# Designed miniproteins, single chains, continued (4): the designs that were tried, part 66

Each design is a single chain, and the fold is of that chain. pLDDT is the mean over its residues in the fold that is shown.

## One batch from the design tools (miniprotein)

Design m14424
Fold by ESMFold2-Fast:
Structure m14424 (fold): chain A 95 residues (1-95)
Amino acid sequence: SHMEKLQKEIDRKVTIMLLEMVAEEVAADLYEKQGKKDEAIREYERFIELANEMIEFLKKNLPKLSPEDQKHYNELIKKVKERIEEAKKRLESLK
């Protein structure tokens, strides 16, 4: 159906954004542990930027999804917001 096609397109885009976001978060943590302060700061800032972009994309598209998919993505938004707050805390400690 048209709805199923839209859901698959949204899922694909979210998956790509999530992978990019997680890559920056992992890089930030590794650089922090290695004492590479400037690189860690850059990666945490990129993580926060990408994470906020993903949340905005999800909020915009959430009403178009099934109730089950809405529940799934609302839970994802909640977890991503918690990770943003942890990243901000790490970023403050590095500056």
Scores: mean pLDDT 87

Design m14425
Fold by ESMFold2-Fast:
Structure m14425 (fold): chain A 80 residues (1-80)
Amino acid sequence: MSGEELLEKARKLVDEAREILKKAKTEEELKKALELAKEALELARKALKVGSKELIKPAIAVAFDAIGLIVEAELKLGKK
């Protein structure tokens, strides 16, 4: 998988996680959004390792979006 393909998948996962999180009414939905956001962050990190220099800036942007969604989902789930 190329850096471009990894970044595209990461963006789709961020979009899916955001939609689920926006409409989430159950703990299971929040956990699903969290899982998708974590996967998106991992894919963005892989894109940074294997992608060209042109992908650095967009991959970092996707990583920050994923981190924001992870934080929001964790806060809504609570840590207790």
Scores: mean pLDDT 81

Design m14426
Fold by ESMFold2-Fast:
Structure m14426 (fold): chain A 65 residues (1-65)
Amino acid sequence: MEKELEEKLKEIDKKVLEEFTKLAEEAATNNDEEAREKVLKVLELIKELAETQDIEGFIKKLKEL
């Protein structure tokens, strides 16, 4: 079970990094305040994930953005 959690964490980290990179590029290119606010919200969600380790809650909140 622990190996399955590690594999899922690695996959989530990769997907989160890709989505965050896309959002950051959009915010930088368009100078869009809404996109910038979304980038900041994603950073806060990443910090919350690091503290709580609630992966499902993190994904749910990320989808709401």
Scores: mean pLDDT 68

Design m14427
Fold by ESMFold2-Fast:
Order: structure tokens, then sequence, then C-alpha cells
Structure m14427 (fold): chain A 97 residues (1-97)
């Protein structure tokens, strides 16, 4: 389904983000975060058009909140928290598949 494809994409992007953050590669992390934000934006469009189940729409909302907190952690230079938030995005997206 389109929902499952989107959630798999989000999980993969968040895995790459977590990897880049653990390596201290902030440029690569910024690229993966931008791609993750684009995938989340596609999910928001799908939700507005009624193309997501209620469960998938709620999961997407929680994933967006985690991404916002991750950006705040990065802005504060808190790489440990940023890694933990990226790993939580992976976990939440995988559980929803």
Amino acid sequence: SDERALLRLIARLAEELARALRAGDLFEAEVWLAMLRMALAVGEIMARRGKLSPEAAETLRRLRELADRLEEALAAGDLERAVALAEEIVRLAREAI
C-alpha cells in the first residue's frame, strides 16, 4: 500500500540520518533530515486528501513532532539527543508497517 511504502521510506531516511549523526557528519545529517522532511510533507498531503488510515495519520503526526524535536536538538548542538530522536523515528515508523 502507499501508506506502507511511505512508512518504509521514512524509516530508511531516519536510519541514514541516525548513521550520519553517529558518525558526526553534520552535512550528511542535514541532507538526510531534509529528505525526511520531504517524506513527512508527502504524508501530510496524503492525510489531507484522506489517503491514510486514522492509525497512519496519527503515526505521521507523532513522526512530525519527533522530527521537530530532532531539529531543536541539532540547533542546540545536542547530538546525543538528536541520535536518540532519529532512532525513535525509525522504531515508530517500523512498528506502523
Scores: mean pLDDT 91

Design m14428
Fold by ESMFold2-Fast:
Structure m14428 (fold): chain A 67 residues (1-67)
Amino acid sequence: ELLKLGEEAIKEGDYYSALTYAEQLLKQGKTEEAIKLLEKVLELAKKAGNLELAERAEKLIEEAKKK
């Protein structure tokens, strides 16, 4: 289950893997699950000051919502 794997990656601090799982969810048409995961990554990336990850998460959320 990709959402669960992404949430586990977030708990481990592996935000890049969480982004990858979110992209796979988008590819499978699971847009709402992908957005949920990406919003968590965005929040944590902003809290950590990781602007690159925050930008990537924002872009993916934006593209997903234009559906």
Scores: mean pLDDT 81

Design m14429
Fold by ESMFold2-Fast:
Structure m14429 (fold): chain A 54 residues (1-54)
Amino acid sequence: LEALRKSLDTAIELAKKEGIMEQVIEALQKRLENSTDPEEKALLEEAIRRLKEM
C-alpha cells in the first residue's frame, strides 16, 4: 500500500504538470473497478477526488 500511495502521489503531480488529469482519472477509475482491496479502493478514490477538485 505504501508503494501504491507513492505511485498515486507521483501520478497526480505528473497529471497536474502535463495537463493529462482526465487520462489519469480514467486509468484510476478502471483500476478502482477491478480492485477488491478496501484500502486500495480508498487510496484510488482519494486520488480521483483530488484530481477532480482541480
Scores: mean pLDDT 77

Design m14430
Fold by ESMFold2-Fast:
Structure m14430 (fold): chain A 55 residues (1-55)
Amino acid sequence: ADEAAFAVFDRDGDGTITPEELAAFIKGLDIDGNGTVTPEELERALKVIRNAFAA
């Protein structure tokens, strides 16, 4: 579960979440198309992903 969630962010499998990897993920996550991702939206998305993998 946690490893699967981490793999979503660390798609390169280098074991490190870089700003570039995070930005690419956030770009895909900006479903509202407002061009702005707040820390609140990021935290919410992270919880949704983790909750799905925790099942």
Scores: mean pLDDT 57

Design m14431
Fold by ESMFold2-Fast:
Order: C-alpha cells, then structure tokens, then sequence
Structure m14431 (fold): chain A 116 residues (1-116)
C-alpha cells in the first residue's frame, strides 16, 4: 500500500540520518522524515485535503534543497516535475508515491555529496 511505502521510506531516511554527520544534511533528512510522517498521519485519517497541502509544501521543500545543494540529477528533476503534475491533478496516491521516490533519491544524493 502507499502507507507501507511511506513507512519504508521513513525507516530508510532514519538509517541515513543516524549515519550522517553533516548538519545541513541531517537537518534536511529530519525535515523529509517529518513531512513523510505528517503525510502518513493525514492519509490514515482519510484527510486528503491536508495530505495534498503537505505534498505541496514537500514539493517546494524538495526544489529548495536541490537548489541549495546544487544537485544535478535529471531523474530527480523528472520525479519532481511529475510530483507537481500529480498535485495539480489532485491525484494524492500518485503524488505520495512520487514524493517517496524523490525523497529517497534526494537522500541518496545528499549522502554521496557529503561523502565526497
């Protein structure tokens, strides 16, 4: 289910957070985890309107992080574009799946950049 995918993403990001020493990367991972947890709570309550608003905030946050860390990833750019399209169409399930994949890929890129 989409809820299970969010829970798996939260666990993955928590593992990355535990291994990270860079304060900016840690702060970004904590924010992504908080957004995922908030979206999961809204979905469990059947509150699609709150989930959609949180997804809009999440998409803006992802763009800000990509710009701040100067991440050049065409796959991440395409995921974010599709996420923004799903949000416009009010397709909550698709938007959640795209946000999960974008957050996981972004976390991977942040760890790679911090290790370099």
Amino acid sequence: SVEERIEEAIEELRRKLAESTDPAVRSTLETLINLLESILEALKKGDEETALRLLELAARYLRAVIEHFDIKDPELDELLKKLEEAIRNKDVETAVELFVEAARLLAKRLEEKAAA
Scores: mean pLDDT 89

Design m14433
Fold by ESMFold2-Fast:
Structure m14433 (fold): chain A 71 residues (1-71)
Amino acid sequence: LLEEAQARADALVAAAKAEVEAAGNDVLLAGQKMVEAAEALAEELAERDPELARLLREAAEYYRRKIEAME
């Protein structure tokens, strides 16, 4: 059910927020955690909402490229 997928997605987002907060002032680590969370969320939603999954993967790719460019 899409509702169950959304609840799982919400749990992944909450976990990602906790990890980002734990990263403190490390912007690169926070960015990496956000990319991982977006990729995990996209995989969970791929069967239920392919369009949303695609948008999440595009967001993850955008963040990944920005992080790579900062070094």
Scores: mean pLDDT 72

Design m14434
Fold by ESMFold2-Fast:
Structure m14434 (fold): chain A 69 residues (1-69)
Amino acid sequence: SLDDIDWDGAVADLLTAVGNVLLKQGKYEEAVETYREALRIDPDNPVARDGLAKAYEKLGKKEEAERVR
């Protein structure tokens, strides 16, 4: 089989995981920045989109949260 290494997808997944850790630690602004970078690489990542929405909700940015859902 052809070895198709998706490095961009792997980086996006790693950034999403970092964002999730930041979100759980209450670092909401840093979580937003990290999830946005993940979505810049992989715009269709559902975990990053959900995490970004939750981070925006924690910051009181309800309109931004609804726009990324």
Scores: mean pLDDT 81

Design m14435
Fold by ESMFold2-Fast:
Structure m14435 (fold): chain A 72 residues (1-72)
Amino acid sequence: ALERGDLRGYAERLFEEGLRYREEGRLEEAERKFEEALRIYRELGDEEGAKRALELLVEIGVEKIEEGVRKL
């Protein structure tokens, strides 16, 4: 079974991967990583981790909307 410490480390790695994908402009990959990290942080009751992941998801969502508008 995944222990609390193992899950927290996994969420942290997902978050770091998401940051790298975002820096590379790979927004869909970044979004997936932050969504998975957010899910785990919420399960752990890690309010700070969940908040940080959610903030980045909102930022990516805004960036994707901006790209969508540029297609028009």
Scores: mean pLDDT 80

Design m14436
Fold by ESMFold2-Fast:
Structure m14436 (fold): chain A 62 residues (1-62)
Amino acid sequence: GLIYEAARDYTAKKPDELSVKKGDLLLVLEKLPDGTYKAISSSTEREGLVPSSVLGKKIGEV
């Protein structure tokens, strides 16, 4: 998957969403048809959906 740095803080608004802090590393698993991304936070090891606006700099790939 692709690794992105979170561009901003985000608080989950739905049960399937992921809360993140600016600078967190996100492992992106899938891009959904609605433009959201399924990701895992390296900080919390939680999986969930984040808006595309949360994704900042691409750091790498694993």
Scores: mean pLDDT 81

Design m14437
Fold by ESMFold2-Fast:
Structure m14437 (fold): chain A 79 residues (1-79)
Amino acid sequence: KDTEAEIKYYEEALKITPDDPRILVKLGEAYYDAGDYEKALEYYKKALEIAEKVGDKETAEKAKEGLKKVYEKLGLYEK
């Protein structure tokens, strides 16, 4: 859909709640849809770290799914 508008919306939301893992996942999704896999990777990694720290299992699972998709696009299957 309007991926650029989604990125801007979630970037503004992060200014209010900087370490919200749900917003970080949404930014990862939006950057992935925009084809910016490096930024998608950064946001998904941060979302996963914070979601695991605060016990948000649903958001952690979404971040892991996003990371898998990004690694496939970047050709990174191992860490």
Scores: mean pLDDT 80

Design m14438
Fold by ESMFold2-Fast:
Structure m14438 (fold): chain A 98 residues (1-98)
Amino acid sequence: EEEKEEIRRIALEKVDELADSPLDVQRGVLDIELATTGDPLRRKALEIVIQAVDELEDLIKNPEKAVETLGLSKEEIENFTPEVRRRAIERIIDKLIE
């Protein structure tokens, strides 16, 4: 349980750092950090954030599915502000951690 909490903490800190960037830019930064990081918990956190970003990129290609899956409005998906992006990624991370 403590390990899951630490992974979630690291993941959400990274999401907050990258929230102002588009998803493709976020993915690029995460790939570089994962390639250079040796810490096991940080690696797990980065892998979860990468998976969440990938899932969000897939979901936004189908706005109807994104609304149902993430509990976001169509207008939020269309505008896709940094705050909406952050909330969407956090929701996916929480599902991945269980």
Scores: mean pLDDT 81

Design m14439
Fold by ESMFold2-Fast:
Structure m14439 (fold): chain A 79 residues (1-79)
Amino acid sequence: MQGLEEMERRLRELEERARRLEPKLSEEEREEVRRLLEEMREAIERLGKATSLEEVLENGRRFYEAAERLEELLRRVEE
């Protein structure tokens, strides 16, 4: 539960950062940002419904992999 709150916080931070950088994003980069944000949201929702440790670990990994990819993309755009 506490972990979900921290993931939600990280998602909000990345959403805000992507929003600020939107004028610098290409059309292709904007689409990738949308896909990564969607993957993060789906992972959080699946975590909230998880009934096994394996599900928790799998969806946690999916969330952090998507977050890292998004952070890398935004860093590239920021220069």
Scores: mean pLDDT 82

Design m14440
Fold by ESMFold2-Fast:
Structure m14440 (fold): chain A 91 residues (1-91)
Amino acid sequence: SAEQRELLERAVELAEEAIRLAKEGKTEEAEELILEAAELLLEAYPDDLEVQVTVGMALLLIGVSKTLSPMDPELLIKAAELLLERARSYL
């Protein structure tokens, strides 16, 4: 649907921006955008197992990153990449 496509396009934009921010060491801003992208993917495909697994993996990577001090930007980049790849596979 047009609504699902709009949600996926926004998720792609947020995930790409999160990768850029994480590479700059802006880990808090990157985390916020990753969480927004994950929410948009779940809204677009709430009952899709592949989406649920991808979001679960991204949230796990964020959680692990937050147990580190400072947060590991590589884990945030990986989380954003998983969401980006999933969203693009449906476009």
Scores: mean pLDDT 87

Design m14441
Fold by ESMFold2-Fast:
Structure m14441 (fold): chain A 94 residues (1-94)
Amino acid sequence: STDDEIVDEIIDIINAIIENLSSLVKLTEEDINLIKVALIAQAALVNKLSEEIRKKIMEKLGLSEEDKKLTEELIKNKTVEELGKLVQESLEKA
């Protein structure tokens, strides 16, 4: 389905970003999870993703229930720029 194609494309992009960043800096599992959450939230805001598409992305990326809630909170309360800053701060701490 078209929704499944969108989900898979976004997951591929997020995984490629994380793999590239992990090749450049030593990231902890906590850092990787925070980057996943921030990138999903950014993709949701930029692309105006539906709740159904967001849920599928979070499930396929293996997010915990806590990280799923954090992702939805970030979508509601943060701008794309603030989410980019979260990723940058995680990289600077690594």
Scores: mean pLDDT 84

Design m14442
Fold by ESMFold2-Fast:
Structure m14442 (fold): chain A 52 residues (1-52)
Amino acid sequence: SRELILEEASLTVQGMLLFVKSRVSTDPEEKRRLQEELDRVHRESERIAREL
């Protein structure tokens, strides 16, 4: 559905922002948190992609 396509696009943008933040961060705890959030976004994106 178009709704799933828009959700996938939103998750793609979120993933890009999290990736950039993880690359510029120098705090190990922040890097770990950002990586965990990135992994969550990737899992949700994969779930939605399977429904498209």
Scores: mean pLDDT 81

Design m14443
Fold by ESMFold2-Fast:
Order: C-alpha cells, then structure tokens, then sequence
Structure m14443 (fold): chain A 64 residues (1-64)
C-alpha cells in the first residue's frame, strides 16, 4: 500500500518537472505539494517532514 503512494509521489514529481519546463510554475508548485504529501504518507512522516520534502523537491527542480 505504501509503495503505491510512493509511486504516485514520483509521478507528481515528473508532472512538476514537465510543467516547470513549460513555464507553468503555479501548476508545477501544486504538483510538488502533492508529491510531498504522498511521500509523507508513504513513509508515515510527521507534518514537519512533509514541509521539508516539499522544500527539497522544489530546490532540486530550481537547480536544474
């Protein structure tokens, strides 16, 4: 069950990358937020960790 959430998180990161390359930053941000939520649920992370995951994903995409 947690593997399905991890897979969904990875799909949302891929969608965010594609949207970011298209210049659709607002929708890319929404997909990053969804990815962070799915990762947090997959690993039973605390709410604070979800915000950290969001920041890491966003920083990674901005550095590309």
Amino acid sequence: MKEELRKKAEEEVKKAEDLFKQGNYSQADEEIRKAAEYFAEAYNALPEVRDIIYGVIKATLLSK
Scores: mean pLDDT 78

Design m14444
Fold by ESMFold2-Fast:
Order: structure tokens, then C-alpha cells, then sequence
Structure m14444 (fold): chain A 57 residues (1-57)
């Protein structure tokens, strides 16, 4: 068990929660959509560079 990785995940969750507090529901949905697309691309074996989705603003 890696305490470092657990803390990193907690930090990410806290950052997402803080950002969600400031973002509108519309922005939250766009963020989720981008995350789903990134996950789908990884699953499909697409070469993921980790860059932004230019076609999904």
C-alpha cells in the first residue's frame, strides 16, 4: 500500500471538489464528458498524449 499514491488521490479529489464548487453545472458536465472521452480512448488503445481535447471545449 502506497501512502503517497493515496494522498495524491485525496488531493486530486479535493481539487476537483473545490473546482466544482466554483464551476456551474454546465462546466461540470463538460469536464465529465472530456474525462469519459479520455477513458474511452485509453480503452480503445488510442495513442494518448494526455493533451487537451481541441474538439471538446
Amino acid sequence: MDDQQQLQRLQQAADVAAQAQNASDEMKQKILDSARRALANNRAGQPGTGGPFWQLP
Scores: mean pLDDT 60

Design m14445
Fold by ESMFold2-Fast:
Structure m14445 (fold): chain A 89 residues (1-89)
Amino acid sequence: SKEAQELAKKAIREALDILSKALGPFDLDRASVIVALAVALTVVERNEFSPEELIELLRELIRIIRKNLHDEAGKKAIEILEEAIEKIK
């Protein structure tokens, strides 16, 4: 639905903002996560997805963050994406 897409886009933008503000001078793992989120945002903006497809995308982004980031910013980004999944369900 249009509402589910707006929820997903908002969550990805909020996660991007938090992680970008925490970016250090040689933080390549965080930079790679930021790129993944930016690509996901562009894909959602250009295409129509089912709620189920949006949930799978958000779960994949959470997996990428968990694998690469172990700080408070990463935890907050995961919480935002998990909250979006619960609202889309």
Scores: mean pLDDT 90

Design m14446
Fold by ESMFold2-Fast:
Structure m14446 (fold): chain A 58 residues (1-58)
Amino acid sequence: APEEAVEAAKERIRELLEQGASPSEAGRETVEWLKREFGLSDEEAERAAALAMIEVGV
């Protein structure tokens, strides 16, 4: 996944967790958001979200 997409995913995950989303919900919503915002495939979006979640500490 593009480095820019991973950084954006990290910010999105932090926002969702601050709003009270569970880690699973934050991951799922971030995948859908990445597909819309960056035009990523399912596999690319899932990989970017997974890496971002690890880096955020989830």
Scores: mean pLDDT 81

Design m14447
Fold by ESMFold2-Fast:
Order: structure tokens, then sequence, then C-alpha cells
Structure m14447 (fold): chain A 56 residues (1-56)
């Protein structure tokens, strides 16, 4: 209920940000890049939480 749930929430948020980034690629490349960077950060945290959950 701790690490797994947090990882799932972060992954969902990262997916939403990536989707928005792709949509904004042509209209606003700078914003798209910022959203991608944000999504990458959340995905990285989620992966670390999943690794911790699997190890325990």
Amino acid sequence: MSAKEQAEELKKQAEELRAKSEELKDTNPAMAAALRKRADQLEEIAKKLEEAAKKK
C-alpha cells in the first residue's frame, strides 16, 4: 500500500504529462520539453519505488 501505490500514481501522472507533451510538440516545443522533463522525473521516482517494493 505504500511504495506500490505511490509508484502507480506517479506513473499515471507521468503518462498524462507525456501525452500533453506530444500534443504540444508542434504548437509549443518549449512547453512540450518542460512537460517531458517533468514526466521523466516522475517516471524515475516511480521506478525507484517499484524496485524498492519488489526487493521487499
Scores: mean pLDDT 79

Design m14448
Fold by ESMFold2-Fast:
Structure m14448 (fold): chain A 125 residues (1-125)
Amino acid sequence: SDENRKRAEELFREGLRLFAQGKYEEAIKLLKEALKLDPSMRAELLYNIGQAYFKLGKYEEAIEYYEEALRLDPDSGRAAEIYYNIGQAYYKLGKYEEAAEYYKKALELAPLDELARENLEKVQK
């Protein structure tokens, strides 16, 4: 409903505010409530939930949310950033081959991403 969309927007805005304050667990709670109310923002909400899990050091959960965000919106303008973030999560888990694969995917979409290139070179040594 329109009421549910407005409530989801409020929860999203408050979740982003909590994230900016470093209150990642509280941010996840509000973002998940927004996700239940408005499916039209699902990809964006899943991306932000993934970022919050990454900040908490919950890298496996972060990867799950990032992959679901990509599945729902594979042509997203954020796809290169999401691939890079999955690569970073695998790197934090010590899974360097998987990290390299995702950095390569990020570079395929954003060839001038110096940070993704540098991190790819680092994990291939």
Scores: mean pLDDT 88

Design m14450
Fold by ESMFold2-Fast:
Structure m14450 (fold): chain A 71 residues (1-71)
Amino acid sequence: MVEELVEKAIEAAKAGNLEEAKKLFEEAARLAAEELIKEGASREEAEKAYKEAKERGEAMAEKLVAETKAA
């Protein structure tokens, strides 16, 4: 489930594991895009959603890791 992957990604980022967090966020973004296609979204819509979710996930992972190091 997408939500479980996002939770694991946040946990990895809080543990300082940036690479694992990025991979988990990317997997969540891909799965969410696949669900959109199953719900009748176009390929173009799913690709845009995937790109946006991946970029947001990478930014969130970097922020969480930076907060862990800066505190």
Scores: mean pLDDT 80

Design m14451
Fold by ESMFold2-Fast:
Structure m14451 (fold): chain A 72 residues (1-72)
Amino acid sequence: SAEEEALFNEAVEAARKGREAELAGDVEKAKEYYQKAIELAQKVLDEFPDSPYRLQAENIIADSQEALKKLE
């Protein structure tokens, strides 16, 4: 649906912005965007459990959690 695609695209964009902030050395912004990516990707899994984006949403959560561990 358009709603699951929009939510997934927002998760992708948040993860991308987290990476950009990380590469720029902006630790605070990187943490905020990676946390947002996890929240949005988790909503895809919770609200759209049969979504074709399920595996990619799980990957966004895993990658963003790994990035957050490096920023601790």
Scores: mean pLDDT 88

Design m14452
Fold by ESMFold2-Fast:
Structure m14452 (fold): chain A 92 residues (1-92)
Amino acid sequence: VSEAYQLLKEGKYEEAKKIAEEEAKKGSAAGYYVLGLVYYKQGKYEEAAEYFEKAIELKEHPEIYENLAEAYKKLGREEEAKKYLEKAKELK
């Protein structure tokens, strides 16, 4: 259970970001995932996608692929969004 994810759930985005950055520096997929979620909540979809991709490189999870697809959809990159949604289905 990630401390950064718990802070994100509580709406404490700046604290979640700080702890997630520390977790990510230690090579935590959860840290990168929470950074992606923070940037997504801020409407920074390009940065969100980059952090979700880093999380996937460390550990593949259906939920991360689903959020990556949503970020690409927000960027108007429909083909990439579709590709990552299909990968999420394969992992379930």
Scores: mean pLDDT 84

Design m14453
Fold by ESMFold2-Fast:
Structure m14453 (fold): chain A 69 residues (1-69)
Amino acid sequence: MSPLEEADRHGVRALILASQGKEDEAIEHLRRAAELGMTAEQLRSVADAAEKLGYPKVAEEARRLAEQL
């Protein structure tokens, strides 16, 4: 699997974990997605989605990661 495909999989896992109330585990998958090449724009999109769905820890970490890229 390419790094970008692996990043997308980690992004999807983060949202699934957040929906299960596992925001800390979701954050670890978001960090891995960023390491594997998820763009700042994609991370901001994840932050917006997480905020609308009520996952504040995930939204904040996604914004922080986007700002560091």
Scores: mean pLDDT 80

Design m14454
Fold by ESMFold2-Fast:
Structure m14454 (fold): chain A 104 residues (1-104)
Amino acid sequence: RAERALRAGESAVSAALGAAELAESGDPVKMAAGAAAALAAAVGAAEAARYSGSEEAAEKAWELASEAAKKAAEGAASGDAEKAAEGAREAAEAAREAARLAVE
Protein backbone atom coordinates (compact mmCIF):
# COMPACT_ATOMS: atom_id res chain seq x y z
CA ARG A 1 0.00 0.00 0.00
CA ALA A 2 2.53 2.62 1.15
CA GLU A 3 5.10 1.49 -1.47
CA ARG A 4 2.65 1.99 -4.35
CA ALA A 5 1.59 5.39 -3.02
CA LEU A 6 5.22 6.47 -2.57
CA ARG A 7 6.12 5.32 -6.10
CA ALA A 8 3.15 7.16 -7.64
CA GLY A 9 4.06 10.28 -5.64
CA GLU A 10 7.74 10.11 -6.67
CA SER A 11 6.76 9.82 -10.36
CA ALA A 12 4.35 12.75 -9.98
CA VAL A 13 6.99 14.96 -8.32
CA SER A 14 9.54 14.17 -11.07
CA ALA A 15 7.00 14.97 -13.80
CA ALA A 16 5.94 18.22 -12.10
CA LEU A 17 9.54 19.42 -11.63
CA GLY A 18 10.27 18.75 -15.31
CA ALA A 19 7.05 20.56 -16.24
CA ALA A 20 8.10 23.65 -14.25
CA GLU A 21 11.48 23.80 -16.03
CA LEU A 22 9.86 23.46 -19.47
CA ALA A 23 7.16 26.05 -18.66
CA GLU A 24 9.78 28.58 -17.47
CA SER A 25 11.60 28.39 -20.85
CA GLY A 26 9.16 30.73 -22.65
CA ASP A 27 9.36 28.45 -25.72
CA PRO A 28 5.79 27.62 -26.84
CA VAL A 29 6.70 24.01 -27.73
CA LYS A 30 8.44 23.45 -24.37
CA MET A 31 5.59 25.21 -22.54
CA ALA A 32 3.10 22.80 -24.16
CA ALA A 33 5.30 19.86 -23.11
CA GLY A 34 5.43 21.34 -19.59
CA ALA A 35 1.64 21.55 -19.41
CA ALA A 36 1.35 17.89 -20.46
CA ALA A 37 3.89 16.88 -17.78
CA ALA A 38 1.94 18.89 -15.17
CA LEU A 39 -1.20 16.91 -16.09
CA ALA A 40 0.75 13.66 -15.64
CA ALA A 41 1.87 14.93 -12.22
CA ALA A 42 -1.76 15.65 -11.26
CA VAL A 43 -2.74 12.08 -12.22
CA GLY A 44 0.15 10.72 -10.12
CA ALA A 45 -0.91 12.87 -7.17
CA ALA A 46 -4.48 11.54 -7.46
CA GLU A 47 -3.18 7.94 -7.42
CA ALA A 48 -1.05 8.67 -4.33
CA ALA A 49 -4.04 10.30 -2.61
CA ARG A 50 -6.08 7.10 -3.14
CA TYR A 51 -3.75 5.34 -0.65
CA SER A 52 -4.03 8.06 1.98
CA GLY A 53 -5.60 7.21 5.34
CA SER A 54 -7.34 10.61 5.38
CA GLU A 55 -10.24 11.03 2.95
CA GLU A 56 -10.40 14.81 3.56
CA ALA A 57 -6.66 15.27 2.93
CA ALA A 58 -6.81 13.05 -0.17
CA GLU A 59 -9.70 15.09 -1.63
CA LYS A 60 -7.81 18.33 -0.97
CA ALA A 61 -4.65 17.00 -2.65
CA TRP A 62 -6.65 15.93 -5.71
CA GLU A 63 -8.40 19.32 -5.94
CA LEU A 64 -5.10 21.23 -5.75
CA ALA A 65 -3.42 18.98 -8.34
CA SER A 66 -6.35 19.32 -10.77
CA GLU A 67 -6.46 23.13 -10.44
CA ALA A 68 -2.67 23.38 -10.89
CA ALA A 69 -2.72 21.22 -14.05
CA LYS A 70 -5.55 23.33 -15.52
CA LYS A 71 -3.61 26.55 -14.77
CA ALA A 72 -0.47 25.17 -16.47
CA ALA A 73 -2.49 24.14 -19.55
CA GLU A 74 -4.22 27.55 -19.77
CA GLY A 75 -0.89 29.36 -19.47
CA ALA A 76 0.66 27.22 -22.21
CA ALA A 77 -2.35 27.70 -24.52
CA SER A 78 -2.27 31.51 -24.09
CA GLY A 79 1.55 31.77 -24.37
CA ASP A 80 1.74 33.01 -20.76
CA ALA A 81 5.00 31.45 -19.57
CA GLU A 82 4.58 32.86 -16.04
CA LYS A 83 1.11 31.32 -15.61
CA ALA A 84 2.25 28.00 -17.12
CA ALA A 85 5.28 27.86 -14.79
CA GLU A 86 3.16 28.78 -11.75
CA GLY A 87 0.67 26.01 -12.54
CA ALA A 88 3.48 23.48 -12.99
CA ARG A 89 5.04 24.45 -9.62
CA GLU A 90 1.66 24.16 -7.88
CA ALA A 91 1.26 20.67 -9.41
CA ALA A 92 4.67 19.69 -7.96
CA GLU A 93 3.60 20.85 -4.48
CA ALA A 94 0.28 19.00 -4.71
CA ALA A 95 2.10 15.82 -5.77
CA ARG A 96 4.52 16.10 -2.83
CA GLU A 97 1.66 16.58 -0.35
CA ALA A 98 -0.30 13.63 -1.79
CA ALA A 99 2.78 11.36 -1.52
CA ARG A 100 3.41 12.46 2.08
CA LEU A 101 -0.23 11.86 3.09
CA ALA A 102 -0.19 8.39 1.50
CA VAL A 103 2.77 7.22 3.66
CA GLU A 104 1.58 8.69 6.97
Scores: mean pLDDT 68

Design m14455
Fold by ESMFold2-Fast:
Structure m14455 (fold): chain A 89 residues (1-89)
Amino acid sequence: SLAEDIRALADKTENPQAAEHLRKAAGYVEKADEADSKGDYETAIKYYEQALDHLRKAIEVAEGDERIDVSALELGVATNLAAAKNKLK
């Protein structure tokens, strides 16, 4: 899952600021996925947006190849956010 992939990256990073933001992002993705699975798309959107904010902060403090890895995870979360928003239309 995206949350598991984000946590795995948090465990591998040597940057404690990046790790903190990644762990917070993973927690928000888990909450968003649970809300989405229950049809609570408004709550899912809120939590995906919180996850994206933390992933963006992780990118700002990450260095080298970790920035690429976090950016790939950000794309995944952004895709799920777009899907949740589309379900409200």
Scores: mean pLDDT 88

Design m14456
Fold by ESMFold2-Fast:
Structure m14456 (fold): chain A 63 residues (1-63)
Amino acid sequence: LVGKIAQATAPVPQTSPEELALRPGDRVLVLEEVDEEWVRVRNLRTGREGLVPKSYLEVIGEA
């Protein structure tokens, strides 16, 4: 997933300061795979970075 562009398939809530809220259709750059469930991403619309569950993301291409 690192170096891929992914798209949020559903609303992602921010439930902690380390997490990133996303809107459906937001495109993100995957920066780091933290574990099997979580990735660190940059939201390409807002420029903000944070943790997002992998299950909310669909890979759509290369960066």
Scores: mean pLDDT 82

Design m14457
Fold by ESMFold2-Fast:
Structure m14457 (fold): chain A 79 residues (1-79)
Amino acid sequence: KPEGLGFLEQAVTLRAGETRTIEGEKGSLKLSADEPAVVYVGEDGSITVFQGTVTAELIVGDEKKTATLSAGESKVMEL
């Protein structure tokens, strides 16, 4: 059983102007990019950007956290 936010560990490729929602057991993660981007999402809500600039929005119940990450950056999304 995954710990943390319960996201499925995955690589995500975003096209220009694309928004993608990743569902976890405890919340959802919304990723958007104005230009092509490649990002990795960990089960704990960690986000690593390999290409482009991505805006990540974590939604858990009525709480919301937003972060913008560029290529080479990583962040664990916490509330």
Scores: mean pLDDT 76

Design m14458
Fold by ESMFold2-Fast:
Structure m14458 (fold): chain A 95 residues (1-95)
Amino acid sequence: TEELARRLVERLREALREAAARMREAGAEQLDVDIVEALSLMALSVAMLRVSRGEDVLEAMREAAEIAAKAIATVSEEAARAFLEAAERILEEAE
């Protein structure tokens, strides 16, 4: 459902904010953090578009989380790992 998709996007966006904070604490420049955040939000937006077109919510969100994690990993492997663990938990809790 689109309602489930919206809830998952909100939780994943929260996890992205935590990842952004971890990247800054690791010494990342603000521009690098901004670029990674923009790419990650774009991936979530694409997932919402795919869901609106009838694709499975969990599949679309999992793929978006993987794209976001890869982007975060280019700046901080530690932040990427923490984000992926949070995303996996969020998706696992979805029914």
Scores: mean pLDDT 86

Design m14459
Fold by ESMFold2-Fast:
Structure m14459 (fold): chain A 110 residues (1-110)
Amino acid sequence: SELLKIEAESEAINEYRKKFVEKLEKGVSKEELKKEAEILEKHLNELKEKGSTFPKSDINVLTLLLGEIYEELGEYDKAKEYYQSILNDKEASKELKEIAEKNLKKLEEK
């Protein structure tokens, strides 16, 4: 997975990312995956609103994960929003932007 090549600065965020990637690879139910996406989305919104002490790189990794989860759920409009958010972020790494751009292009061709 291309996501496994990207390290977040926080060890906890790296563990969270790894768990989601492993669940995607194991083929968890769409209902369980949607629940986890909604929980992660709530946490990301809270981090953004409260002026998080988390590194922006960690927030960007979680944003990419949300995009990929919504893509797997077939919620392509939400996936596109998360990928576009990464592309519009000046602090997002080149590697994250390249993954987001590739994933966006795939969804726009559908």
Scores: mean pLDDT 72

